# Designed miniproteins, single chains, continued (4): the designs that were tried, part 12

Each design is a single chain, and the fold is of that chain. pLDDT is the mean over its residues in the fold that is shown.

## One batch from the design tools (miniprotein)

Design m12386
Fold by ESMFold2-Fast:
Structure m12386 (fold): chain A 63 residues (1-63)
Amino acid sequence: SMMQKLKEEFEKKLQEDVAKMVELLRKHGLPAEADRFEELFKTDRDAAIQFAIDVLVRLRRER
């Protein structure tokens, strides 16, 4: 169905964004935060997004 195609395209974009976020966190020496983000994203996507924002805001303040 058209709805399944839209969901598949959305999931693909989400996976790309998740991969970029994990890489960014690991690059900044935060592997525990990267692992936590991946874990949260599987159970609560809103919480994962908020967690990532909070971590990035913290990193930005340090640079």
Scores: mean pLDDT 77

Design m12387
Fold by ESMFold2-Fast:
Structure m12387 (fold): chain A 100 residues (1-100)
Amino acid sequence: SIEDLVRRRLEELMERFPEFRGPPSPELQAILPNPLSLGEILERLEAGEISPLEALELVRELALDYASYYPYGSPMHEAALEVLEEVKRLTEEVRQMLEE
């Protein structure tokens, strides 16, 4: 159910922030040769190739890359900061569940 929780929450993030659903822009891909999209991270999680915590770390890295690339106050920068906050909360929740 930790896997189900993380999968559901990441699917909800894709619906709220469709900018993260597909591959990064060509400009962002030029500076990050093989960044994983949120969709690709979900596919790897569903396939059992990565753990829930590894999936959350990959989403955190993706959001940090977007926050660093897009200008302060832009819609994409604000979306990246919101994704970072949500991933932080979910990571703390999952870590607590694993420590119980």
Scores: mean pLDDT 78

Design m12388
Fold by ESMFold2-Fast:
Structure m12388 (fold): chain A 81 residues (1-81)
Amino acid sequence: FEKPPKTVVVPGYTYRNALIAQKILNLKLLPTKVIVVGDPLSPVTEEDRKKAEELAKKIKDAVAVTSGSPYELLRVLTGTP
């Protein structure tokens, strides 16, 4: 992303794993609004991805992060290209 999004919609499992990685790597996150979809304790499903994408389309300046990679989410949340 050329500029960090104001709102990120993400499956809960991906967000949980990203927060664990953030703590291990001692990364500073931007004050981005995060909307979590699905169960943070269960692996990401195709339904979780579709719900995240649909919700992001309805919200202004929102982006869905559905790759399942906690590191891709951290890149967005840290503002790293």
Scores: mean pLDDT 78

Design m12389
Fold by ESMFold2-Fast:
Structure m12389 (fold): chain A 110 residues (1-110)
Amino acid sequence: MELVKKGEELYEKGQELLAEKKYEEAAEQFEKAGEYYLKAFEETKSIEILENAARSYVLAAIAYKKAGDKEKALEAIKKLKEIAEKFEEMGDTKLAEHLKAMAEVLEEEI
């Protein structure tokens, strides 16, 4: 699926930028990766794709925080909470609870 491919490309770019300590640019790539994975999830309802979306927004939040962009970090955390609700709708309550706990920890660290 082309949406998944775009998400993968953006996620890889984010990882490269993060290694270079280009935190704001890395965060933008992870945020876009998450957007593509969420679009792919709406078409496929694949749990694996939803997991990739969650991972992308976690890394976006961390990178925005390192860049000093608290507003964007909080927005990424909000997306992570929305993804947790989607896991609950899919019947994965344990993963939903885990992602909600992770979002709370990330908010406290901002």
Scores: mean pLDDT 88

Design m12390
Fold by ESMFold2-Fast:
Structure m12390 (fold): chain A 65 residues (1-65)
Amino acid sequence: SLEKQLESRLLGILLKPIIAKKLKEKGATSVSLTQVDENTYQLTYVKDGKTYTETLTREQLLELA
């Protein structure tokens, strides 16, 4: 539904700076978080010259924050 899409979008906006800060503290750079659908996000970051891409559910995103 549109409501769930909006809720998931707001959750991503609220958690992105927290997750980015935690990853940067662990040596990551170029942190990006993109919403894929109502329950799915794509997290991309660079660490030690390697690019990592992870697909996260809403629950996993909350656990990272």
Scores: mean pLDDT 83

Design m12391
Fold by ESMFold2-Fast:
Structure m12391 (fold): chain A 88 residues (1-88)
Amino acid sequence: SELKEELREAAERLRALAEKLGLPDSVLELIDQALRELDDPKKAILYLAQAVAQGNLALVKRNPEKANVEEVEKFVKEQLEKVKKLLA
């Protein structure tokens, strides 16, 4: 499925960003859950959204860096909007 491939790519890129930003294992686990749920795109999208929220909280707790938080949020939002169009 084209949608499944887009979600996989989005999740894999988000995982790489989470590792680059040094986010906690709990964020990586949410991304891995999304990768396991690719046959249910709504569920995969929900896990990715939760990963972004948890990642944002972790970044704020360490040292708030607006650019890093906004970069992760923008990336996920763009991928979610792309997936939503494919679902229509």
Scores: mean pLDDT 75

Design m12392
Fold by ESMFold2-Fast:
Structure m12392 (fold): chain A 79 residues (1-79)
Amino acid sequence: SDAEKAREGAKQGGERYSGGPDEAVFGATLGAAIGANGKAGEMGSYGFSTQGTLHADGGPQAAVEGAAKGAELGARYGS
């Protein structure tokens, strides 16, 4: 559930800051931290930033999707 919250928060944050790939990654990082409280949220933010950067070349949607996946993985392995 914490990993799912991190992923959902990342998507919500990314959508609000979708002026470009960098802004989508920034927003989704904030969303991941907010969505998955505590340790899971903190680890989600770390995983999210890395994956968002790797997908930036695909444009804003790809950046948000990569960021959401990174947040999910970070939250799962953060405990």
Scores: mean pLDDT 65

Design m12393
Fold by ESMFold2-Fast:
Structure m12393 (fold): chain A 77 residues (1-77)
Amino acid sequence: SELEERTARKKAEVAAMLRAQGASEDEIRGAELMLEALRAAKLGELEKAYELAVKAAELMYGKEAAEEAEKEIKEYE
């Protein structure tokens, strides 16, 4: 519970900071999932930590692919 509460507070702080800097919702979600992965690892939930880390990386790297696709679509308009 204490680790859960600490993780929730950290996620809120990171989200607020990223929003203030103009980060996208995908960037914020990726950061939040990274913190959840770290929490899971600290609890010994290695499989869950791995799944969350992969999802975070997919959001961060998949964002680049999505932005590239959006740029190409806008070029056709």
Scores: mean pLDDT 73

Design m12394
Fold by ESMFold2-Fast:
Structure m12394 (fold): chain A 89 residues (1-89)
Amino acid sequence: MMSLEELLEKARELVKRGEELKKQALQAIKNGEDPTPLLEELDKVIEEARKIVNEAEKIAVTREVIELGSRIGLLEMQLWVFKDEIKKR
């Protein structure tokens, strides 16, 4: 069983990677490049981060758990917007 601190550390790393992938996907879209590989990687990162935050929440609902959950929610919303934009191309 991982400690709360270990779960939060992993979630922070995944959320940071997700935010970096989001920036790269946005840049690809602006450049007229196919963002699909970046969005597929972002989807996987979001899924893993959500899983870890859900495990952390079972231990304790702290301010950091709530903040990480909110950041993941923003990434989920952005991924949905990006997928919708691709369908219009």
Scores: mean pLDDT 84

Design m12395
Fold by ESMFold2-Fast:
Structure m12395 (fold): chain A 96 residues (1-96)
Amino acid sequence: SELEELEKTIEEVVAELRPEAERLAEALAGDAAAQREAMRALLEEAIERLEPKYPELAEALRLELLRAEGRADEEELRRLEELRKKMEKWAEELEK
């Protein structure tokens, strides 16, 4: 199943990055700004690891990060909406 393959890829990426996330959370305890920057870098690494298999999902995640940070322009926000609709249709096909 394509859904099972996607879930497995996400689980593998999370498992690989979890020790570093835990280490950074401990090392940066009490520094919320440093924790946010470190977590952002880990999220970018996770996105890069997803990109070869799921390039449109990786693009959507990068645009979502830009939106969350208030850094997305109007064209990037429109692209994110298009990708969200495409991802919803893809998810429906995966559930068949």
Scores: mean pLDDT 78

Design m12396
Fold by ESMFold2-Fast:
Structure m12396 (fold): chain A 115 residues (1-115)
Amino acid sequence: STHEQLESALVAALQEAGVPAAVQNYAVAELVGYVSHYLAARENPEDITKEIAKALSFVGLCVDLGEDLARELKAALDAADAASPHDVQALADVCAQFVVANRARIERIVEGRIP
């Protein structure tokens, strides 16, 4: 499935970058989740429920990462999709680059989820 391909590509890139397992798990849960909704909305442009699911997933990213970082990720994904529509590897690479650039913040989010 596209979800499994995206997860596999993202995990491989994060492992190559030496990203800790807890940060990898966050990226799979939150970023693969968002991109899966993003791709479903692109595949079904007439289905408003796919667009709503994508929007709600994006709100979740804003709650975790803050609005500025969530918008930065969305802009990078939008640019990659515009350049190569439905390129799962390109979307996985954007997610991996975002996680590496924001690793310290994601580590704090993961730590904050465990009391």
Scores: mean pLDDT 83

Design m12397
Fold by ESMFold2-Fast:
Structure m12397 (fold): chain A 97 residues (1-97)
Amino acid sequence: MSRNPEARRGLEALVEVSMLLIQLSLLARDPRTPEELKEKLREFAERAGREASELAARLQAADAAGDTAEAAAVAEEAERLAEELRKKVEEAKEILK
């Protein structure tokens, strides 16, 4: 268990990001998804995946250093990324209705 509550918050947000990226990958492979949307979902997932990897590295460094302020900043950015991903998943699901 991390001693830093902000690092835990960031980790929880990054876990949600990972689950949402899996959902986007499944939507990009769904035969009902239009080809143009598949390309957009792949591009978005690639960008978001890179951002998530950077945030995970920053969170690990902040937690190791006991930097609560940096851990909080990373947690906020990870939560924002999760919200963006959640909106993209919902938009894609609406198109498939």
Scores: mean pLDDT 84

Design m12398
Fold by ESMFold2-Fast:
Structure m12398 (fold): chain A 80 residues (1-80)
Amino acid sequence: LSKKEQEILKEASQKGLEEAAAKGLINDEKGQELSIFILDILENAKSLKEAIEKLKEYGKKNPDLKEAVEIIIKEIKKLE
């Protein structure tokens, strides 16, 4: 990720996770797991497009978190 893409992903993730928690869409355990996954994306993704694709796959494998993931993706797209 470029410096600008890292800042977008960090800001979008922070806002998205806060909104999801406020709406009761994530618990502490699942929120921690998703946060660790986002840290992995920050370290290893090459582009925001790849980050979004990885987030979509995570939501597909973790249906309970799909809405929280969609909120984060929406925030990424707003900041692009």
Scores: mean pLDDT 81

Design m12399
Fold by ESMFold2-Fast:
Structure m12399 (fold): chain A 65 residues (1-65)
Amino acid sequence: MEELKEKILKALKEAEKLGKEGLTAQELANLLGKSVATVTKALRELEKEGKVERVGKLYRLSEEA
């Protein structure tokens, strides 16, 4: 689980660097070779931890103050 969360955070950081607003759970699942259900569960945990935020269907790195 922790390794998957780290990979998700790296993928979101790379997407931001490329000028993307975020990634969907489906895009992350495709990039990481995981199921959408597994990625969505990890994304919900990251969102609860305040590391990721959801904007519509997109997930992105949370802004700290």
Scores: mean pLDDT 79

Design m12400
Fold by ESMFold2-Fast:
Structure m12400 (fold): chain A 84 residues (1-84)
Amino acid sequence: SEFEEKVRKELEEKLKRAKELLEKGKKTGDKKYYEEAIKIAEEMLKFIEDLYRGGVPPEMVPFLEEVKKEAKKIIEEAKKLLEE
């Protein structure tokens, strides 16, 4: 469906951006990139929660759970790097 395509595209783009920001932070040492990566990952988690509240096709659940896991990993890694 158009809705499923839009959701997949948006989450994939956000995930790519968060990972890119995390890598930029590592390369530059600029902690601002870690803060931005956390914000995007938290937005993704909230977006997924909103989707679950609205109801999602069962076939989307594995994708959403995988994205949720990746977003949480980004948050944990970025938070550790902020303490460096």
Scores: mean pLDDT 88

Design m12401
Fold by ESMFold2-Fast:
Structure m12401 (fold): chain A 84 residues (1-84)
Amino acid sequence: SPLGATDEEVQKVLEMLKGVKTREEAIEKAFELVDQGKVSLAAALEALRRYFNTGLTDEQIRQALLDAYYTPGLDPREVLRRYL
């Protein structure tokens, strides 16, 4: 991935998203893995894009990650929800 997300990290997130039906639950589970240091934020966002078949481009994923990393005071989950 151009943002350093590995396929192994993305697959780990996708496995944890099994049975999740809502965008909010999927974002919560993906961020649980990020908060535990198990995957990068880039891997979580890539997995959510694939899981919901969002049609987001690689550039849109990059912009979402920049907004999440570099917007102090915003909840990253709210940032990602706007892109998903």
Scores: mean pLDDT 74

Design m12402
Fold by ESMFold2-Fast:
Structure m12402 (fold): chain A 68 residues (1-68)
Amino acid sequence: MSPVEKAEELARWALEKVRAGEPVESVLDELSRRTREILAESKTPEERAEVIKIVGQTVEEIMRLLDE
């Protein structure tokens, strides 16, 4: 699995956990931790940029879900 594919899987996991009512602080902490691991596995600056973009978009969507 590529770093980008791992980031997309992580994004789906985070959104699923927030929608299931998991504490957002715990989800964001784990998201941050796993993102750092994926970035460490990334071979190129371009892969790292795409991972950061996917994670950033995921955080924005989580923030929208909290806006009840």
Scores: mean pLDDT 83

Design m12403
Fold by ESMFold2-Fast:
Structure m12403 (fold): chain A 79 residues (1-79)
Amino acid sequence: NVEEEIEELLKLSETDPEQAIYGLIGLAERLESQNKLELAAKAYRVAADLLEKHFGDNPAYQARAEELRRRAAELEAEA
Protein backbone atom coordinates (compact mmCIF):
# COMPACT_ATOMS: atom_id res chain seq x y z
CA ASN A 1 0.00 0.00 0.00
CA VAL A 2 1.56 3.26 -1.23
CA GLU A 3 -0.17 5.37 1.44
CA GLU A 4 1.28 3.13 4.18
CA GLU A 5 4.77 3.33 2.61
CA ILE A 6 4.54 7.16 2.59
CA GLU A 7 3.43 7.11 6.27
CA GLU A 8 6.41 4.92 7.24
CA LEU A 9 8.76 7.29 5.40
CA LEU A 10 7.17 10.28 7.20
CA LYS A 11 7.87 8.53 10.53
CA LEU A 12 11.47 7.91 9.40
CA SER A 13 11.83 11.65 8.62
CA GLU A 14 11.63 12.40 12.39
CA THR A 15 14.94 10.54 12.97
CA ASP A 16 16.58 10.48 9.51
CA PRO A 17 15.09 13.14 7.19
CA GLU A 18 17.73 12.62 4.47
CA GLN A 19 17.01 8.87 4.23
CA ALA A 20 13.24 9.53 4.25
CA ILE A 21 13.56 12.07 1.40
CA TYR A 22 15.63 9.65 -0.72
CA GLY A 23 13.09 6.92 0.04
CA LEU A 24 10.18 9.13 -1.09
CA ILE A 25 11.97 10.13 -4.31
CA GLY A 26 12.71 6.45 -4.99
CA LEU A 27 9.06 5.54 -4.32
CA ALA A 28 7.90 8.35 -6.64
CA GLU A 29 10.24 7.17 -9.42
CA ARG A 30 8.98 3.57 -9.03
CA LEU A 31 5.34 4.73 -9.20
CA GLU A 32 6.10 6.93 -12.23
CA SER A 33 7.67 3.94 -14.05
CA GLN A 34 4.44 1.99 -13.30
CA ASN A 35 2.36 4.86 -14.78
CA LYS A 36 0.79 5.55 -11.35
CA LEU A 37 1.19 9.26 -11.99
CA GLU A 38 -1.12 10.67 -9.28
CA LEU A 39 0.56 8.57 -6.55
CA ALA A 40 4.02 9.46 -7.93
CA ALA A 41 3.07 13.17 -7.77
CA LYS A 42 1.97 12.75 -4.13
CA ALA A 43 5.30 11.12 -3.19
CA TYR A 44 7.28 13.88 -4.96
CA ARG A 45 5.29 16.55 -3.05
CA VAL A 46 5.91 14.87 0.31
CA ALA A 47 9.65 14.71 -0.51
CA ALA A 48 9.61 18.43 -1.44
CA ASP A 49 7.80 19.30 1.83
CA LEU A 50 10.44 17.43 3.85
CA LEU A 51 13.29 19.12 1.94
CA GLU A 52 11.85 22.55 2.78
CA LYS A 53 11.12 21.58 6.42
CA HIS A 54 14.57 20.13 7.21
CA PHE A 55 16.90 21.84 4.69
CA GLY A 56 15.01 24.99 3.64
CA ASP A 57 17.85 27.34 4.63
CA ASN A 58 20.06 25.98 1.80
CA PRO A 59 19.35 27.43 -1.68
CA ALA A 60 20.37 24.14 -3.37
CA TYR A 61 17.74 22.20 -1.37
CA GLN A 62 15.16 24.93 -2.04
CA ALA A 63 15.84 24.52 -5.80
CA ARG A 64 15.53 20.73 -5.48
CA ALA A 65 12.20 21.05 -3.63
CA GLU A 66 10.91 23.37 -6.40
CA GLU A 67 12.05 20.84 -9.04
CA LEU A 68 10.16 18.02 -7.27
CA ARG A 69 6.99 20.15 -6.99
CA ARG A 70 7.22 21.03 -10.70
CA ARG A 71 7.61 17.34 -11.61
CA ALA A 72 4.58 16.48 -9.43
CA ALA A 73 2.46 19.13 -11.22
CA GLU A 74 3.57 17.82 -14.65
CA LEU A 75 2.62 14.24 -13.70
CA GLU A 76 -0.84 15.32 -12.49
CA ALA A 77 -1.39 17.20 -15.78
CA GLU A 78 -0.52 13.97 -17.67
CA ALA A 79 -2.83 11.81 -15.54
Scores: mean pLDDT 86

Design m12404
Fold by ESMFold2-Fast:
Structure m12404 (fold): chain A 84 residues (1-84)
Amino acid sequence: PVKIVEEFLQGVVNNVEMGIEIDLEKLYERVKTELIDAGLSEKLANEVAKRIVATAEELKKIKDEEEREKLKEKTLEEIKEIIE
């Protein structure tokens, strides 16, 4: 599950850096589905997906690349606490 979260967070950062608009509803559903398929409960998958979507919204507001990386790392750490 952690690797899936890392890949989604990296994809969000890359899309923000490229100026690509992120469909938050599709992001939520993709994250949830992939985590359930990876063996997470629906409840945990929903919580993780919500956190990733919230981080995507905040990343859109951040103009500094280093600050975006820090938010990505912080979100990953928070999600590890949810999963473990």
Scores: mean pLDDT 82

Design m12405
Fold by ESMFold2-Fast:
Structure m12405 (fold): chain A 93 residues (1-93)
Amino acid sequence: MAEVEEILAVFEKAMKWLGLELSEEQRKRFKEQLLEAKETDPAKFEELKKEAKILEEALAKGAYPVYDPASGKYVLAYSLEELEEIAEEVEAR
């Protein structure tokens, strides 16, 4: 239970960084999806925990992580403008 709340809190912080707010309904839906993954697909739940950890570490630095398939690494964006630039570069490949 604590793990689901921790993952949800990280995703909520990520949405806030993007200038978005989670409604109570959206928050409930995410929690239900996390609980379902934990019960029905443990491998998917472990992957979500790994993604949440990467996201939490980036957010602690004031940044948002963007996966770059060319390097196989996460690139940190420190602003929405930088995030858009990184996303365009990755998409152009």
Scores: mean pLDDT 78

Design m12406
Fold by ESMFold2-Fast:
Order: structure tokens, then sequence, then C-alpha cells
Structure m12406 (fold): chain A 70 residues (1-70)
């Protein structure tokens, strides 16, 4: 239930939830090829945004995206 709510929040931010899951798994497994593929799909996120997203800190991801628009 909590995971579904997090996925919906990511979709509202315009983030590809499947790419986000792939990025998380690639970082966890150290799969550089999959990491690059997921980064391409999540284009527009900085390394700081990606790190915040991996830690499930959606509020920080939201703030970072907001700052890029300013």
Amino acid sequence: KVEEQAEKELEKLGIDVEAWKELRDAIRNGDYEKLKEAEARLRGLSPEDIEAAVNNDLDKVKEAIEKKKK
C-alpha cells in the first residue's frame, strides 16, 4: 500500500516509475549498463535528485525538481 502511494507520487512528478525501479535495482546491484539506461529514461534528474529518490525521500526529489524550474 505504501509502495503504491510512493509510485503515484513519482508519477505526479513526471517521473517514470519503471525507470525509477530499474535505477534503484541497478544501483543496488552495481549494474553500470542498466544504471545508464535508467538514467536516460529519468533525464532531467541530477545525481542529488537520483540519490534522494533511491532513499525514498520523495519530498527532496520534489524540492530539487522545483529548484531546477527556478
Scores: mean pLDDT 61

Design m12407
Fold by ESMFold2-Fast:
Structure m12407 (fold): chain A 65 residues (1-65)
Amino acid sequence: GKKALLIVVGDEATAKALGEAIKKTLGFESVETIAAPDIETAKEAGLKALKERPEYVIILARAPA
């Protein structure tokens, strides 16, 4: 099945909750989550993941206010 890495601008609890929602909604085999303090950190993490983990679907999101 497809594997996803979800990078969320927000706290870890929000990232985990969004990861679980995405796993259920989109039917991913697994969703790993990373919480980033800001958009620039999230972009850097996403770019690194694209280079090191090409087998993953990389999703970048912002936590809702």
Scores: mean pLDDT 77

Design m12408
Fold by ESMFold2-Fast:
Structure m12408 (fold): chain A 104 residues (1-104)
Amino acid sequence: RREEVIKRTIDAFNEAIKTAEEGAKVAQELADLYEARGDRVRASQARGTAKQLENMKKEAEELRKKAPEMTVDEAERYLSIAEKILGGAKATLAGLQAELDRVR
């Protein structure tokens, strides 16, 4: 059980990291498009979102490093944290992709 829950926790963090990284790239593309159009306010907002996603990625990476040494209870709690980060990153990415489709 311990090995199984730790693996699930690591897999969840890997997915969160990947999603946050993808979101940050989309946010940066949006920022560049808004800057090119002279919309500095929206460009600044998009850069802020990219930074938030980069911070989520860093947090997930640091928490993932602790996973191999976790107890079952710790791994289950960290799995919940990973799922929350993943959910937030997915929601943000979906919103960014929809916005990018509107401005392209």
Scores: mean pLDDT 86

Design m12409
Fold by ESMFold2-Fast:
Structure m12409 (fold): chain A 86 residues (1-86)
Amino acid sequence: SMAEEKIKEIADKIEKAIAQGKTYIELEVDRSTLQLLEEQAQKLADFLNAKLATDPQSGTIDGRRALVITFEKDGVTYTVVFIEKA
């Protein structure tokens, strides 16, 4: 599905950042993608071969909608902050 393809695209971006040694990752996404990630956080974790460390956290950063998802993979904790595009 288009939704699964979008989540896989996001997973690939996260994996590239992890490969570069990042444990804190910020990604700008469209509002519809932000909603999809909130609903499908487990699917994102599955594509990353990771576990959700906590429930996804919705909030705001500099007045923009945000979603924080924390993953555990191979004993390392990764924090991904998704921020709505302006």
Scores: mean pLDDT 88

Design m12410
Fold by ESMFold2-Fast:
Structure m12410 (fold): chain A 85 residues (1-85)
Amino acid sequence: MIGPNEFGQLLLEIYPQLSPEEQKELDELLERLSEALTNRDFETARETLERLREFIEKLDVPLKPQLLEGLENLEKRLEEAEKLS
């Protein structure tokens, strides 16, 4: 299973392959997700993960399947965290 650390490493691997516009969009999505998770704003976190999925689906990168798997695992972890709250 691709965990949060592995997902982050995959994002770092593809980052140099992205356009400046794609890099900026990814940076903004990751900042929003980090802030939402820190504040336990599960609604905003889910919305941000959905936007991140749409972003990844548009990318032409070799690691797209692994990125989508990592994203699915993050979505499952978020659902579990919400249930424990």
Scores: mean pLDDT 80

Design m12411
Fold by ESMFold2-Fast:
Structure m12411 (fold): chain A 85 residues (1-85)
Amino acid sequence: MAEEREIKEEMLELVRRFQAAIDAGDAAAAERTVEELIELAKKTPPSMHHFVESVLLGVAQAAKASPVVPESVLERLEKLIAEIR
């Protein structure tokens, strides 16, 4: 229970950093934050998949709405979303 809470807090912090990077027009920070989010998602237990999918879908939608995030990064997010089902 405590570990899942810590992972959720870390994911939400990464989402906030990603949004801040987009708002600042910082492509490098946005890409780095997405890579950290992908790595964290791969370490999550199946019990968290619904939460992880919701977070990744939100990040992917924000990325699609912004020219700051490279297409290659968006493709990696979409592939991970498909794989965590």
Scores: mean pLDDT 80

Design m12412
Fold by ESMFold2-Fast:
Structure m12412 (fold): chain A 71 residues (1-71)
Amino acid sequence: SLEELLEKASKRFSEELVERLKEIASLTDPAEARQRIIDGAKELFDQGKYDLASEFARLGGEILALVQEQQ
């Protein structure tokens, strides 16, 4: 569920990154949601946070899949 994915995120990420995932979950446009996932992962990668970038992309993708299933 979305709540379970966000709980996993809260154990791995800062509150700011968790809020970014919540914003992605609230988007109605899948293309915009996908772009925000890419942008967030790239930002973390550019900061040298490679593991966090990978996990952000993975969890963001799982959230996007759940949102698409509800449409």
Scores: mean pLDDT 81

Design m12413
Fold by ESMFold2-Fast:
Structure m12413 (fold): chain A 77 residues (1-77)
Amino acid sequence: SAEERRRRVRERLRADIAANTVPEMQALLLRILDIQENSPSVEEFQRKAEPLQAEAERLAAHLYANDPEFRARLEAG
């Protein structure tokens, strides 16, 4: 579906950003993707991934404040 295609595009974009940013962000996003792959529902995925998503958001906020390259990429995309 169109929704599935948009989700896959976002997932690839997140992976590409991680690959070009920091190892800690890569590790968090890969763990989140692993949970998504092994979760039978969106609701279960959200529940299990919530702590890691919160950690990734905190790290992203830190990078946005302190890494000009990360900030520029995020603002451009």
Scores: mean pLDDT 72

Design m12414
Fold by ESMFold2-Fast:
Structure m12414 (fold): chain A 84 residues (1-84)
Amino acid sequence: SDIRKLAEEIIKRTPNPLLQEATRRLAELAIAGKSEEELVELGREYVEKINDPELVKQLQKITLLLYNVSKGLMSLEEAIEKIK
């Protein structure tokens, strides 16, 4: 799965354990074909726990990349490039 590969690449580049956990859970929702609203709602649970504006921005980026790849709006290769 392209979504699983993307999640693994994000986790490799993300030292924060809450962002790693959020990425794994968001990837499972994306694999299950869930809506953008459902992914954003899960992300919101982590916003309160993270309480860091920079990490929250990273989480929002992760959410969008996983969602866009899951819907065929972005290739795996494009998403990996955006992670850097």
Scores: mean pLDDT 86

Design m12415
Fold by ESMFold2-Fast:
Structure m12415 (fold): chain A 85 residues (1-85)
Amino acid sequence: DEREEILKKVKELVEEGEKLKAQGEKAIKEGKFDLASKYYKEAGKKYLEASTLILSNPHVLPPEYKELAQELALKGLELIKLGEK
């Protein structure tokens, strides 16, 4: 129950992050650099939120999710860095 809700939330956060990243990439292609900055920062925050949710529930989630959390945190930080001005 709790595990399923956490996994669903992680999936939703990652999917929202991917959509925001795609919007940022589209904005770059259109020369809308300010808009791209906003989308990359928002995408990075979604990945960091997903990572934090995993790391906050170590007793509920299998150990292999720690690797996923680390990967999401690195991706999130990189996207925030790309969005910095």
Scores: mean pLDDT 85

Design m12416
Fold by ESMFold2-Fast:
Structure m12416 (fold): chain A 75 residues (1-75)
Amino acid sequence: SSREQIEAAVRGFRLAQEAFNRFLEEHPDIPSSYIAHLIGVGIGTAIRAVEAGASEEEALEAAYEAILRKYEELK
């Protein structure tokens, strides 16, 4: 992988963590069994958004929306 791809992945991971922390503040009582599924979709979405040239704000919002959609699926 190129250095640019690695840097995009690192930024995507960080933005996904921010999105997931925001989700946890808004949903403090989520089942622990949901955590891996929610953070996983957040990471994948944030990395793809960064790789596509999205801003950090856009990538964070995309990750947050993906987490919310996955949460609704798990209910």
Scores: mean pLDDT 87

Design m12417
Fold by ESMFold2-Fast:
Structure m12417 (fold): chain A 73 residues (1-73)
Amino acid sequence: SVKERIKEELRKLHETEKDLEVYKKKVAELYEKAEKAGVSRDEVLLLESLLRRKERSAAEEEAIEAELERLKE
């Protein structure tokens, strides 16, 4: 039933919320480790920005390569 599907989706959202708590703790720990290593908060933010751009670029490149492979057919 629709209600059973809603219950299942709610349970998944509760698990995601728990995962977000773990994520926040890991982020805080990373910033503490960076500070101890002499890396400023601004430098960590810059590294994050650059890594996200690189990951997006790599994903886009992979998508283009997959499309080119399909066009060979």
Scores: mean pLDDT 80

Design m12418
Fold by ESMFold2-Fast:
Structure m12418 (fold): chain A 81 residues (1-81)
Amino acid sequence: ELAEAEARAEKEKEDVRQELVDRAEAIEAEMVAASAADPAKADAYRAAGAAELRAAFAEATARMKAIDEELERARRRAEEA
């Protein structure tokens, strides 16, 4: 029960970290390709890429926090049992 919740939380956090890495790589690749195709807009593409990376980091952080909060609720339920 609690052990299953802990294992699930660990897997979900690992999935979030991997998704963040994949998304960051995709954002960087798109930014580089767009800047190469239209150098006059390179600053705008870099700014957009930076904003997307910040959003991806914030989303990953929020998801990890939600996973930790769910695990904490499982621990509290176990204490009451």
Scores: mean pLDDT 83

Design m12419
Fold by ESMFold2-Fast:
Structure m12419 (fold): chain A 95 residues (1-95)
Amino acid sequence: ALSIEERMERIDRLLEEFREKIEQYLISKGMPKEEAHFRALVFTISLGGEALVILRMSQRDPARAQALADAERDRWIKVYPEVESLINEIADVLK
């Protein structure tokens, strides 16, 4: 099993990749670069906050953490199907 520090490092890297992909997606849909950058940061912070809550829960209640990670994964994929692979990788690190 990965240490909590190794999981946090992997999550940080995946969140940065998520931000970059969402920013490029929003620009591709005609959003101005500055607005796309700001929105991508906000979405990434939201996802990162949820990931931290789930990671902390995994130390106390791994079964609930897994169920929550799966539910949040499905929710985020529905909102951003363009980054499904990254969302799946983040959810897998949280288990």
Scores: mean pLDDT 82

Design m12420
Fold by ESMFold2-Fast:
Structure m12420 (fold): chain A 66 residues (1-66)
Amino acid sequence: DAQRRAEAVRIALEGASKANKAPTKEEAQKVLDEAVRRLAELGFRASYEIEEGPTGYTARISLAPA
């Protein structure tokens, strides 16, 4: 359980980091969609948010147990 949660957190952090380094908001969204799918396979419900500002965007992932 704890290890499964730790893995989910790792996937979420890697997904968010990769999305924030993506060249476009659209590519960031694709990265986040893949991370959410991976998290669902581990039994977690996940959602993400992308905020667009004048100089770029910021992506975040939130997760909860299914």
Scores: mean pLDDT 77

